# Designed miniproteins, single chains, continued (4), part 54

Each design is a single chain, and the fold is of that chain. pLDDT is the mean over its residues in the fold that is shown.

## One batch from the design tools (miniprotein)

Design m13854
Fold by ESMFold2-Fast:
Structure m13854 (fold): chain A 91 residues (1-91)
Amino acid sequence: SPEEIVQEIADAIKNEDYEKTLELIRKAVEEGVELDPGFLLTAVGIAAKKLNNEEILKLIDEAVEKMRQTKDPEEFDKIAREAIEKALELL
């Protein structure tokens, strides 16, 4: 269930297993599981920072800046989803 996947991602972050965090996010995205894009973007950002992936961090920072500029929730989610998909391509 989506709730179980969110809990697994949260547990991976708590256990400092950042490779598992990204694997769980990739699997959820590939399987089309509808999770909060803001939550996923935050989780990717935490993992990328801890793994010193500067390319993904820059991509996330640029996405967050675009998200701050929009007042449309649909555009906000779209920016987050596109950033997550692009970040996963860089792994």
Scores: mean pLDDT 85

Design m13855
Fold by ESMFold2-Fast:
Structure m13855 (fold): chain A 60 residues (1-60)
Amino acid sequence: APRVFTPEEILAAFRQALEEGKPTLEAVAKRLGVSVGTVQRLLDAMGARSLEEAIARLEA
């Protein structure tokens, strides 16, 4: 089964990528220990098109 992440884990990884000045799917994938494709699927599941949109949804 694919690994399940909590909203807090996802939010922390996205925020760290933004703080490092490289808000890329690759940076998030490296932080979470998963593939870029897995990060893209997380964005799709949240209905988000960017890391900024995903953070807004997780904080709302």
Scores: mean pLDDT 73

Design m13856
Fold by ESMFold2-Fast:
Structure m13856 (fold): chain A 56 residues (1-56)
Amino acid sequence: DELFEKILEHLSKNPSVPFVYKDNGEREKLKEFAKENNLAYYYDEVTHKWMFWRKL
């Protein structure tokens, strides 16, 4: 999945900078991805944006 690769590449290069993504209907897939890769996440229900960042 191209999106998942982009998230991991961004966080590898910029571990202190959250990756921001506008949701297009992949909520459960994005939650599972974050869980599997030990990422913290936040979803804004008003703007439909996800934020991902490294835990710890």
Scores: mean pLDDT 77

Design m13857
Fold by ESMFold2-Fast:
Structure m13857 (fold): chain A 65 residues (1-65)
Amino acid sequence: GKVTVTVVGDRPLLDTQRGVLGRGESITISGSARIGEKNGLLYVVDPETGRVIIGDPRDVRIERT
């Protein structure tokens, strides 16, 4: 399985591998990715690579395939 993270708002997401993800950008990570919220921020963590995506959950679409 895979997890696709898409920016749907105008506020960018932080990506520890790319720096920033802007509106309309998508990334795909391992299906083992962990998704959680803390202090109103969404965290998507790939345990295989250590990649972390952080942003406002209102600016993000997440799809599991």
Scores: mean pLDDT 85

Design m13858
Fold by ESMFold2-Fast:
Structure m13858 (fold): chain A 106 residues (1-106)
Amino acid sequence: MEKRLEVARLLGEEILTRVELTDPSLLPKAEKITEALLLVAEGRPVEEVERLLLAADPSISREEAREIIEAIEELLEENADNVEELKKKVEESKKRGREAYERALA
């Protein structure tokens, strides 16, 4: 259980970092995706996660929302065995992001 939540948090941090550096206007959508990651990791009902995703982006269909949930479950499973490697990847992304941001602001 704890490993799933840690993977979800790390994936969320990676998504937020990338979105902040590429297109900050997508941050509200990215935040909802990170919330969906945590709900899936907690084992919340598919219907609850589907409702969250549809509320965040009304342009998607229920079928597309379920495909997103399935993709999240797959990502959580794939990364559960390599949490330390994922941590290192997220740390490197954050470091590169900070360096790029500092250069852009200087």
Scores: mean pLDDT 76

Design m13859
Fold by ESMFold2-Fast:
Formats: C-alpha cells, sequence, structure tokens
Structure m13859 (fold): chain A 59 residues (1-59)
C-alpha cells in the first residue's frame, strides 16, 4: 500500500541520516526537506541524494 511505502521511506531516510553522520557525512534530507533559520524563515539547503547500498552522498 502507499502508506506502507511512505512509512518505509521515512524510516530509510532517518536511518540514512544516522549512518551518514556516523560515517562522516552530513545530510540535509534524502528526498527534500525544509530547514528554518533562527527567524523561522525557510532557508535553501542542498539536497543530498544517498546511494542506497552505502548510504553515502552520490557525486
Amino acid sequence: SMEEVQRRAQINAENAKKKAEELGGKVYGAEGGTVLDENGQVMPVPLIHLDASTLKPVP
């Protein structure tokens, strides 16, 4: 089901962020995310696409 696919994607994104951080990488959201600055304004951040097998940024 679509809900199951979305839940799995969320879990994978969270795991990818944790693993990338442990491996020395920094992730700003695997499928796009919004970050707010100190004033609560949307700020542009680079989206990093991760390789599914290694969870490292794709060049």
Scores: mean pLDDT 53

Design m13860
Fold by ESMFold2-Fast:
Structure m13860 (fold): chain A 93 residues (1-93)
Amino acid sequence: SAVARAEEAYAIYQKLKELAENNTAENHEEGRKLLAELASRMDTATFHLYVLAVELGLDKAEIERLASMSVQEQARWLQRRLGLPEEEVAAPL
């Protein structure tokens, strides 16, 4: 499941954020290793979409639905979630 892979990637992302709060040489090396592992688990666009969805409070089923959308549909969803006027939600990207 793409969502299960994204959950694993998100756990790595949370560890990277914790390491970034204490900028030491040891944390830099660990951060590089975790970043490489994150990149190996999923592509950047899918991962960013997952992080955004989690931070916006979407549940697992909503995230799976979003992941199944076309790029255009995902962009319209993001425009709506950012509170843009309704007439702009359907605009071509």
Scores: mean pLDDT 65

Design m13861
Fold by ESMFold2-Fast:
Structure m13861 (fold): chain A 98 residues (1-98)
Amino acid sequence: LSPELEAEVLEALGRMFVALGDKLASQGDYEEAAEAYERAGEMFERAAELLEGERRRRALRRAAEAYRKAAEAYEKAGDEEKAREYRERAEELERRAE
């Protein structure tokens, strides 16, 4: 795969995991929602490593948002340690996005 095509596939997977997380959270399945959001963040981070300029910054911002959602879901699931970890990761990615 070309890096651009690989990034496009990773971004699509990230969006799918966000949608899955949103659905699970709406059902009260917060631990599973958090795991879905975590996977979304990982997909967007991997996409960012393959991209440059504005597309990279956009992928980093999407990763940050996914990790913020993971943190909130972990908090609702009672996992304060992971909630803090993913809040910090989101803040780092927002800084890297400039």
Scores: mean pLDDT 91

Design m13862
Fold by ESMFold2-Fast:
Structure m13862 (fold): chain A 70 residues (1-70)
Amino acid sequence: SMRDQIAEALARHGASLDRLTDAAVDALIAASGGDRTRLHLLVGLLVEAGRDRERITAEDVRALAAASQP
């Protein structure tokens, strides 16, 4: 599942799904468009940007996705 792929990508960066809201998970799925490479890129950037935060929100995901577009 896409949620399992997000959990795997987060684990590679020492993070867990507990740091993301359910809305943030849904936003990541939407922003990736089913592209695994983009999903892993966005997760890596999101973990780095949010490293000092306990929770990562859908707003954080959308802002990052917009900033990372060509």
Scores: mean pLDDT 78

Design m13863
Fold by ESMFold2-Fast:
Structure m13863 (fold): chain A 62 residues (1-62)
Amino acid sequence: SQELLQQGRQLTLQSVAYAIEAVGLQIDGASQQQVDEARQKSAQLQAQADALFQQAKQLQQQ
């Protein structure tokens, strides 16, 4: 559905934002824990986006 595609795109943008945050945290000398948490959040959001894109594709075929 259109909603699933839109939600997936929003989650992809959030994932990219967390990836950028992780780079910024490294440059600013933040703790490894903070950097790892930002990276993990980025990966989690991208996985959620991919699942929504796959679900949208399946619904369009039914």
Scores: mean pLDDT 85

Design m13864
Fold by ESMFold2-Fast:
Structure m13864 (fold): chain A 80 residues (1-80)
Amino acid sequence: MSAVEQARAAVEAALRHIEYVKETEGPEAALKEAERAIEELEEAIEYLRKSNDPNAAEVIKVLEEGKKRLEELKKEIEEE
């Protein structure tokens, strides 16, 4: 897998995990997992920005898109 494909796979896995936690442990637990996943993506983005890798920009875009999707999922859970 390319780094971009790995980043997309990680985002999709995080989204599925949060939905699974919501079904098994409830919305409060799912919200905590969403917050954790968002924090992990923020840390990964910051690390990549510091790396000065020319390929990092494309991976950062995928992670920033993933963060937006996680924030939207968190909002949807809060509205339920």
Scores: mean pLDDT 82

Design m13865
Fold by ESMFold2-Fast:
Structure m13865 (fold): chain A 100 residues (1-100)
Amino acid sequence: SKEELDQTIKQLNQLLVQILQAVNQQDTQSANQLLQQMGSLLKKKFPDKSSEIDQLINDMISDLNQALQSKDESEKASTITSMSVRFVGFVTELYLEALK
């Protein structure tokens, strides 16, 4: 239902805030665990999209690890921004597909 999708989006936004907090604290382990939790939640709600979700989460983990290893704060910020935009776009696509 729309209400279940809205609740899922709210939970995903809460996880994203926690991921950004972990990144600001340079806590790579917590950030990776939160991304895996986000992937698990998405796959539970959209099982037909499991492969696409796994690809997105793996890409985000890769981008995050690269960003956290960068000594260039501008490059780090750019990578995190690109990762966040990609995530929002993916979740929006899932939401629109579920409403069909």
Scores: mean pLDDT 79

Design m13866
Fold by ESMFold2-Fast:
Structure m13866 (fold): chain A 96 residues (1-96)
Amino acid sequence: DEEFQRLGVSEEERELVEKALEHIRKAAEAVAAGDPETARAHLAEAEKLIEQIKNEHLRVGLEAALGTVYRALGDDEKAAAYAERLRAYVARLEAE
């Protein structure tokens, strides 16, 4: 709640973030259960929700969470790509 208030996020974007986080959580649970197919399905749904988020800060934060689950799946390419996006975003903010 406070994070969304600080970022000036709409209720609609807040719902997208909450749904994306739920899918990321379910993906992580599927990885722990040894079910990579279910994990990838939940990650794909999270990616679709994240694409609808207009706030770049929230989107990049969720992409970092996606990268963590992809790393747990052994998808090093996807994990690295999301980690690079986060680092580039932080560097851009610091260059301001």
Scores: mean pLDDT 83

Design m13867
Fold by ESMFold2-Fast:
Structure m13867 (fold): chain A 78 residues (1-78)
Amino acid sequence: MKMQFEVDLELALLRMQMSVGMTDQQLVDRVNKYVKENILDPLTLALFEVLKERGVEFTKEQEEFYKKVLEKYKKLLE
């Protein structure tokens, strides 16, 4: 379990990497893979945040998965 500060730094670095190197379509494809494989980690959260920042609309399935990632992220503060 990570301290909030460590998690925030990790997410910031992942967001920077994703924003520079990937198109919206590549990020959507990555998110769909993570949804299919049920990967609930900081990288998944960073991908959703980058897509949200770029104004990409999520499908219902992606929105539900985003909520799961956020709930798991909140538990890391325990």
Scores: mean pLDDT 70

Design m13868
Fold by ESMFold2-Fast:
Parts: structure tokens; sequence; C-alpha cells
Structure m13868 (fold): chain A 88 residues (1-88)
């Protein structure tokens, strides 16, 4: 259900925020990407989660860039843009 996916996404986002605060950019990227996937799954039932999923992937992209992984950052930014376009 969308609520279950959104809860899992929220937990992953919280882990990402903690890793980001600790300077663990690679770990932060993985957690925010996991959050994005959960919110994306929730968006299949409730489109309101499209913007939330895009936000999670944007944070994953920032973490990827800080980790020096510009290719992954670009891929994550592209996914976020796709989801924002669908939300509009």
Amino acid sequence: AAAEQAEAGGRAAAEGERALAAGDYETAMRHFERAGRHYEAAAAEDPAYLEVAAGAYEWAAEAAAKAGDEKRAAELRARAAELRARAA
C-alpha cells in the first residue's frame, strides 16, 4: 500500500539525513536513493508522492556529487526531473 511505501521512504530519508550530517556521502546517497524508490512505489497508487520521490532523488544526487560520483549524480537528477515533469 502507498502508506507502507511512504513510511519506508521516510525511514530511509531519515537515515540519509543522518549519513549526510556525518559526512558519509556515499551512504547518504544510497539511503536517499532507497527513499526515492519507496516514494516512487507509493506514487503508483497516489500521485502526490511523485514530488516527494523527486525530492529524495535530488538529495541522493547532491550526496553523489559530494562523494565525487558525477555520473550517478547526473542519473539521479535526470530521474528527479522525470518525476517532477509527471507531477506537473
Scores: mean pLDDT 89

Design m13869
Fold by ESMFold2-Fast:
Structure m13869 (fold): chain A 98 residues (1-98)
Amino acid sequence: DRTAGVAIGIGISKANEEAQKLIAYGLGLLARSDPRLVPAAEAAIKYMNETARKALEEALKQPPQDRDAALAVIDEGISKANEEAKKLITKGLERLLS
């Protein structure tokens, strides 16, 4: 939901650039696989820097993706993120996907 999107966006804003790009891109791909997640992605965008927002917008131009493929991109980004960003993003995703 919107609250999960806000948490993810804040988490991404606290992450290093490489993790920001991967997680934002993966979130965009996930929203393409499940339109119910679009409001969360839009909420997240408001808390992203330009780099992360551009990555998410690029993902939204892709054809609808397999959910597992989108989650794999997010997991790669999370693995590269600092601890504080990882905690916020993981909690937001658990809420979003439950």
Scores: mean pLDDT 80

Design m13870
Fold by ESMFold2-Fast:
Parts: C-alpha cells; structure tokens; sequence
Structure m13870 (fold): chain A 85 residues (1-85)
C-alpha cells in the first residue's frame, strides 16, 4: 500500500476516535452530529481503501482520501465548536 494511503487510514481512524470520544461528553444532539461526521469519515476512508484494493484505481483512491480529509476537517471544526459552548 502506498505510504499516502497508510497515512490517510491512520488520520481517518484518529479523527473518528476523537469525534466519538467528544460525542460521549456532550449533549445528545451535538453527540449525534459528531457521530454522523465520524460515520462519514469512516465511509470515505473505507471507500478510498476499497478503490485501491479492489479496483486498483489510485486516482479514485486519492480523490476519496481527499474527501475523507475534507470531512475530517469539518468534523474537527464541529468538535471545537461543541467544546467552546
């Protein structure tokens, strides 16, 4: 597996863990939003890995990994917003 995809997997897993951890500490409504973002990050990560492993499509894998990173940034911003309440 290319190092880029290994790093994307690690980053995606870290974001999911952080969002799920924050969801446990906040209101039910904010927790649900954080869990939805975590799910979307996980799905984008899995799609990126599948594009590489099943299709051999490096370009598609990179595009999906970028989508995962964008969702991760969105999720971390929402986490910070929840913490500042």
Amino acid sequence: MPGYLVMARIAGDGVVEELEREAERTTPEDGERLRELARRVREAKDQALDAYEKDGDISKAMDLAQKMMDLGVEGMRERDRVREK
Scores: mean pLDDT 82

Design m13871
Fold by ESMFold2-Fast:
Structure m13871 (fold): chain A 71 residues (1-71)
Amino acid sequence: MAEEAAEHALGLAEAALKHPAEAAAGIAAMDDPESAALARELIDLVAAGRREEARALARAAAERYLASLGL
């Protein structure tokens, strides 16, 4: 589950690189500053070609979220 969530997050980061104006608007509309910061970091890592670090960050975030739900 955390791996699937991480792959989805990476796919969204890749889509954000293809549609940067829409990605910037979406991030600006986020009401949670931690989520906005995570989204920016994932996009930056993917843009820099640091895809494995982006996957690890996304997976760790997904694991923390699922653990907070008792999953």
Scores: mean pLDDT 75

Design m13872
Fold by ESMFold2-Fast:
Structure m13872 (fold): chain A 68 residues (1-68)
Amino acid sequence: PLPEPSEESIRTLISQLVASARAHGLTVEQVEAILKSLLASFPDMSPEVRATFERIAAEELARYRAAA
């Protein structure tokens, strides 16, 4: 298995994905759906990594909702 990703790495990836999706005209709802689909595609992900991903995803989505 891969080493556990750092919180900073997860934040960078989610931030880049959200920014890229918005640049391509996707709505906040569509980006949220994509992030949820990614989590569902990795059911074997550790609970700690999943919790970190979900928290950072919520933070980034909230930031983009506030800025939109």
Scores: mean pLDDT 76

Design m13873
Fold by ESMFold2-Fast:
Structure m13873 (fold): chain A 81 residues (1-81)
Amino acid sequence: MSLREYVIEALEALKEEAERRGDFETAEELRKMIERVKEGASLEEIAEMLEKAIEIAEKWGDSALAETLRLVLEVVRRNIA
């Protein structure tokens, strides 16, 4: 799996959770982030999107999802350097 595919998978998992919670506004924001990644957003832009995604998961109290997103962010940050 490519790094971008891994990011997309993580963001899609968060989007599905937003939809399950009835938070369709957050789901739409996440859908737009996924499109940006697919359209070739830079790793720096992807890192910013993942930081926002972590804040969303933490706001929901989903510690497991927030931890998964932090691991993805760490991999992205290593690839920027």
Scores: mean pLDDT 84

Design m13874
Fold by ESMFold2-Fast:
Structure m13874 (fold): chain A 96 residues (1-96)
Amino acid sequence: MSSAIGTVGDTDEESLKGGKESQKISGGDVRLVKPGVSVVTTNGSKDDAIKGSKEGSKIAKSTSSVTKDGETTIVGKGSLIDQSESMSSGLRVLRE
């Protein structure tokens, strides 16, 4: 995959407080799945799930963000439904 953002290090956007947000996702209940899929895994915490969904949408706006250090990949919408569906099948008809 091509570096859409041009910077492949961390989803941490110095101006966007990505550092704290990424720590929440990478070390929290919401975790990003494999690189190449626009998904964010949710593991239980409803508040964290919403946070991850919001985070995914925020980063998705920038384009595919790839974090090599934390193996973080965000491409697309980063919705709660997409997160759970993508983790299960990778491709689902579940987006509204």
Scores: mean pLDDT 38

Design m13875
Fold by ESMFold2-Fast:
Structure m13875 (fold): chain A 66 residues (1-66)
Amino acid sequence: MSEPLTDEEAERMIKTLERAPEGARSAGSEVDPEKIERAKKAIEESKEKGLSFDEMSRLIEKAVAE
């Protein structure tokens, strides 16, 4: 059964993405800000549509691969 994405899970993922550029800078790597924005939109869309965590992860992968 596909459980809808919880607000806690969505918020945690968004916070992780928002911290990724700072973490990457500390590690000497660059993070594409457009990919971060696409990933955040995928999370918001998944929450709006009542998608599961697994479905959200697929949308994030698709968004950042484009």
Scores: mean pLDDT 71

Design m13876
Fold by ESMFold2-Fast:
Structure m13876 (fold): chain A 76 residues (1-76)
Amino acid sequence: GRSRIDELTERATEIEREALRKKNKEALREAIFTLSELTLVRMKLHVDPDYPSSEVQEEIERLQKMIERAEELLKK
């Protein structure tokens, strides 16, 4: 749903801010890529509000893993 995508967008945005502050290029690239993917998912949900819940859940799980990868890169 939209609220979950909004939560993931806030997390990715915070990673982008921290990566910029720390000058961590790898974390910054991953954060930007994740934000782009979040935008695409948001656009899909806007076009079809009745989008299957199973497909939405799969996309959310994929995006969560992308955020976790960006957070790991930020720690290095």
Scores: mean pLDDT 80

Design m13877
Fold by ESMFold2-Fast:
Structure m13877 (fold): chain A 82 residues (1-82)
Amino acid sequence: SSMEEFAAQMKALLIKLYEAVVAGDEAAARAIAQEIVDLARSQGVPQDGIDAFQQDMDALLALQKADPERAKELAREAIAAL
């Protein structure tokens, strides 16, 4: 795949992921995060980058349990930045 095609697919998955966080759908968020990891691995993204993404997702999902409104705010900000 071209770099532009990969970037477009990644952006679409990230938007879908953050929309699931805004919706409070942890199961959907986890499934989409796995799709992101699988896509990144298929395109040769270094393992340290994948590990950093997984750590950030675990932190965001933990925040969604502790402070769901703050997690939704961060997810909306992430969508706006994409």
Scores: mean pLDDT 88

Design m13878
Fold by ESMFold2-Fast:
Structure m13878 (fold): chain A 69 residues (1-69)
Amino acid sequence: SKEEAIEALKKALEVLESTDDEVIHRVALHEALKVAKEFPEVVKLLEEALRSKDKEERIKLVKEALKKL
């Protein structure tokens, strides 16, 4: 659901902001992707975040994905 996707993206955002660990970032982003799979625009932004190597860029992309919901 949209509400579940919003919650998952907010959890991913919290994780991205709390740590610099790339593995933990990747896990959080994949968990958000599982919940948000029904929203193609959100999926594209999360896939872009997974391809990014910059924490700030990942955070911006997740925030942009939240705006699509």
Scores: mean pLDDT 85

Design m13879
Fold by ESMFold2-Fast:
Structure m13879 (fold): chain A 123 residues (1-123)
Amino acid sequence: MKVRLLLSSMDPDEVERLREMLLSDERFRERYEIDEVITNEGTLKAVETKEYDVIVLLISGRDNIEEGLELLRKIKETTDTPILVLAKNLSEEDIERLKEIADKVVLWPASVEEIYEAIESLV
């Protein structure tokens, strides 16, 4: 059975680049079914509407940390689905705050191997 993965980012260019990178790898193509959302509202709607096995959330920039943390809390209120956060341009303190709620945090950009291993550890 394929693993159902939700990719979430506020930047459509970032989510598309991430998706292209993941789908360049045969393991992701064969094992994962990937859905994409580019808004916080779309993310919450997706997790309410469909059951996912893992959520990958890209949080980029310090100005977005509070919004990202709020989104993580709202997702956890809706589903027990494990969440991997890909963290870009965030401080060590911001990353520690994300680790309190997210199941795993990986720094972005990361290799496809690092992301694959992180997701596999959660499913």
Scores: mean pLDDT 83

Design m13880
Fold by ESMFold2-Fast:
Structure m13880 (fold): chain A 83 residues (1-83)
Amino acid sequence: MEHARQAYEDARRRALSLVPEEVARRIEKLGYDSYGSGEKRAKAIDEAVRLALEAGLSPEDARLAAGDGVSAGISYAQVKITE
């Protein structure tokens, strides 16, 4: 379990490092907004994913950077490491 958590955290930091610092800061700000209600959270995450995609990230890396679905992030990190 610790390995999966560390791999997810590393993958997220890696994805954030692939974008300009300005974009990374905007994604982080949207992450704070995602603390709200489910609908607010979904919109904030979608906006963060959109910003990451505009910066040239893949859909998977964009979701990792946005923090959308810890479960999905862990699954993606595990699958990518296994490959």
Scores: mean pLDDT 62

Design m13881
Fold by ESMFold2-Fast:
Structure m13881 (fold): chain A 95 residues (1-95)
Amino acid sequence: KALEALVILLKSEGVSEEKIEKILKEVEEKKKSDDEKELVTMFLQLLMGLEGDGVEDEDAKEEIKKFQKHFGLKEDGVADDETLNQLIKLAESKK
């Protein structure tokens, strides 16, 4: 659900469907679990051209912090439940 929300947001921001599909395919091939935090982190890493291992690196943390700052959440760079819920709410507003 959180990964689907991220896809909706990126489409609304003008990211190409081809790029999104390519990243989603890599996430499906590399994922070891259905943990939403891991899936979102992996998607962001691949979107930025990094290795998609699902572990929060410095660049993924920085992008998550930017999102958290924009919505007044705790800026810890962790895709926690509060961050994922905010992402889902934002995507619902774009449908």
Scores: mean pLDDT 70

Design m13882
Fold by ESMFold2-Fast:
Structure m13882 (fold): chain A 66 residues (1-66)
Amino acid sequence: HMTKEELLEKARKLAGEAVKQAESITDPEKRAAVMKELAEMGRHIDNGDYEKALEEAEKALKIAQE
């Protein structure tokens, strides 16, 4: 299964994509929702919980793509 380093790398990659997708979002509430999940991702990274960080990054990207 994925190492902590691989989880963090994947989370960062998905978060970067979510940020890029969010640049085209004109709805401020939807953009705020993406940023909220990215903030939670950062909190989990600070806590060393890279699996939850990846989940938040995936959530952020899903919101950005909807």
Scores: mean pLDDT 83

Design m13883
Fold by ESMFold2-Fast:
Structure m13883 (fold): chain A 130 residues (1-130)
Amino acid sequence: SELDEKAEKAGEQTRKDVEEEMEREVAEILREEGAERVEREVVLPSGLEVDLRAVVDGKTLLIEVKADTTDMTEEQLRRLRAAAEEEGAVLVLVAPEEGITPEARELAERHGIHAVALRDIAAMLAAIRA
């Protein structure tokens, strides 16, 4: 169990390291695309933590970064959606291009969430600004 716990912690740390690197890239893209404010590791009034919060043309974005979307549950998306509604914010999920399954995209759309690959962030921001 000690070796299993160590292996589990190593797997969780690797996932967190990947997500943290993606969060840095997302923050850089948001700043390059003219976001007025970009904050990482934000705790909302609801107590829910989100990976990033940004302001674009007076619109607040809450951004979750995932290395893989296959394990996302409807309950997790519902909690994120409720928090975004309380903040008056647009909810965005960012994952690697290969990490967004058609099923995850459909589930996100059903909950009013923008699921985008890293390379599509600029196009998403243009759509939000329009």
Scores: mean pLDDT 77

Design m13884
Fold by ESMFold2-Fast:
Structure m13884 (fold): chain A 85 residues (1-85)
Amino acid sequence: MKSPLEELTEYFERLLQKILEAKKIASEEQQKKLDELLTKAVDEYLAARVAIEKNPERAEEEIKRAREFLEEIDEEVRKIIEEAK
């Protein structure tokens, strides 16, 4: 069984892969936006991990916040992919 943190990590890894694949078909302007989204996703995931290590009692709350933020990034990436087709 996967822990909530393992599920967050898998979601993050899939999102990173999606962004990298999107960059292959994106215009120069779209690639810049994808790079910004990539940076935001990495920063949010790392911040969540640090917060959980410092306060394990808040792990569920930190995972939820990170997941919601990554889902917003995923939606923006999805829009770019549709526009690149």
Scores: mean pLDDT 83

Design m13885
Fold by ESMFold2-Fast:
Structure m13885 (fold): chain A 68 residues (1-68)
Amino acid sequence: MSKEEIKKMLKETFGTDYLTSYEVARFAEENFGIPKQEVLDHIIKTLRNPGFISVDQAADIIVDLLSK
């Protein structure tokens, strides 16, 4: 699945350009079966300060987790 497809799904689901860590984790679990805790751990490791996550950053995180 491409980054652009994931970005489109995120924009259609949330209608915003910025998400919380929990919203990203829930989306990844519901759409791809990735456990919320794995998503949250990856966000912390990758972004270090995940106050707000852009749709672009969220798509990158999901692609990284799907590529394992």
Scores: mean pLDDT 80

Design m13886
Fold by ESMFold2-Fast:
Structure m13886 (fold): chain A 72 residues (1-72)
Amino acid sequence: LSPAEIREIAEEAGLSVATARRIAREVERQWFDLLTRDLGLSEERARELLASPVMRREIREDVRARALALAA
C-alpha cells in the first residue's frame, strides 16, 4: 500500500500511521503465504499478482477491515 492509502486507513480507523503500517505488513504477508503455500504459486508469480490492481484493492480492503476491527 502507498503511504497515502495507509494514512487514509489510519485516519478512518482512528489509529496511528505506525499501527496501520504494521497491519498492512501483516496482511501483505498473509496474502503472500496464501498464494505461495495454499495455492502453490511461485514467489515470483505471487509478487506479480500482489502488484496487480485487483489484488492491491483486495489487500487495501483487508487492511481497512482489520484496522476498523482493532479500533472497535
Scores: mean pLDDT 84

Design m13887
Fold by ESMFold2-Fast:
Structure m13887 (fold): chain A 115 residues (1-115)
Amino acid sequence: SKEELLARVLLAHNRLSQLLDELEKITGELPPELRALYAEFDAVTRELVAAWDAGDEEAVKQALERLKAITDRLISVLRELIEKYKDNPEVVKLLQEMIDIAREIKALLDELLAA
């Protein structure tokens, strides 16, 4: 169902947030570009939930499209960070796990948009 797909997006978002906290513990501070982009991702996710609860189908569609675009930018930034941190295997592993989750989110968003 659409409700199950949305729940899976929210669970994946929570997992991504946990990995972001782990990354910050290793690096001491998050890269500013990742911090800003994730804040935007979180804000639009809250807008999606609010639109969904209101039954506003057009607002839901707009929020899903915006989340998809943000997720594409997030994957791009994470790939750039892998190159920057290539000599730190622990950081590279976390960034790769974050990319895998972001790709999962993108696939779920595509499925929601097609439904």
Scores: mean pLDDT 87

Design m13888
Fold by ESMFold2-Fast:
Structure m13888 (fold): chain A 64 residues (1-64)
Amino acid sequence: SAAEREELARKARLKGLELVKELLEKGATEIKVEKLSDDEYEITAVIDGEEKKYLVKGEEVKEL
């Protein structure tokens, strides 16, 4: 339903924000957030000169 899709989109946005906060606390110097869909984000961060990529989908986070 539309309400279920809206809730998933909101949860994905909050999960992405939480991950960005964690990456900043770990000393990330560069962060790029790309919206792939309403409930999907790709987050790229540089920490200690190493590039790390993550996929946020709904409430789940996967390192790429």
Scores: mean pLDDT 83

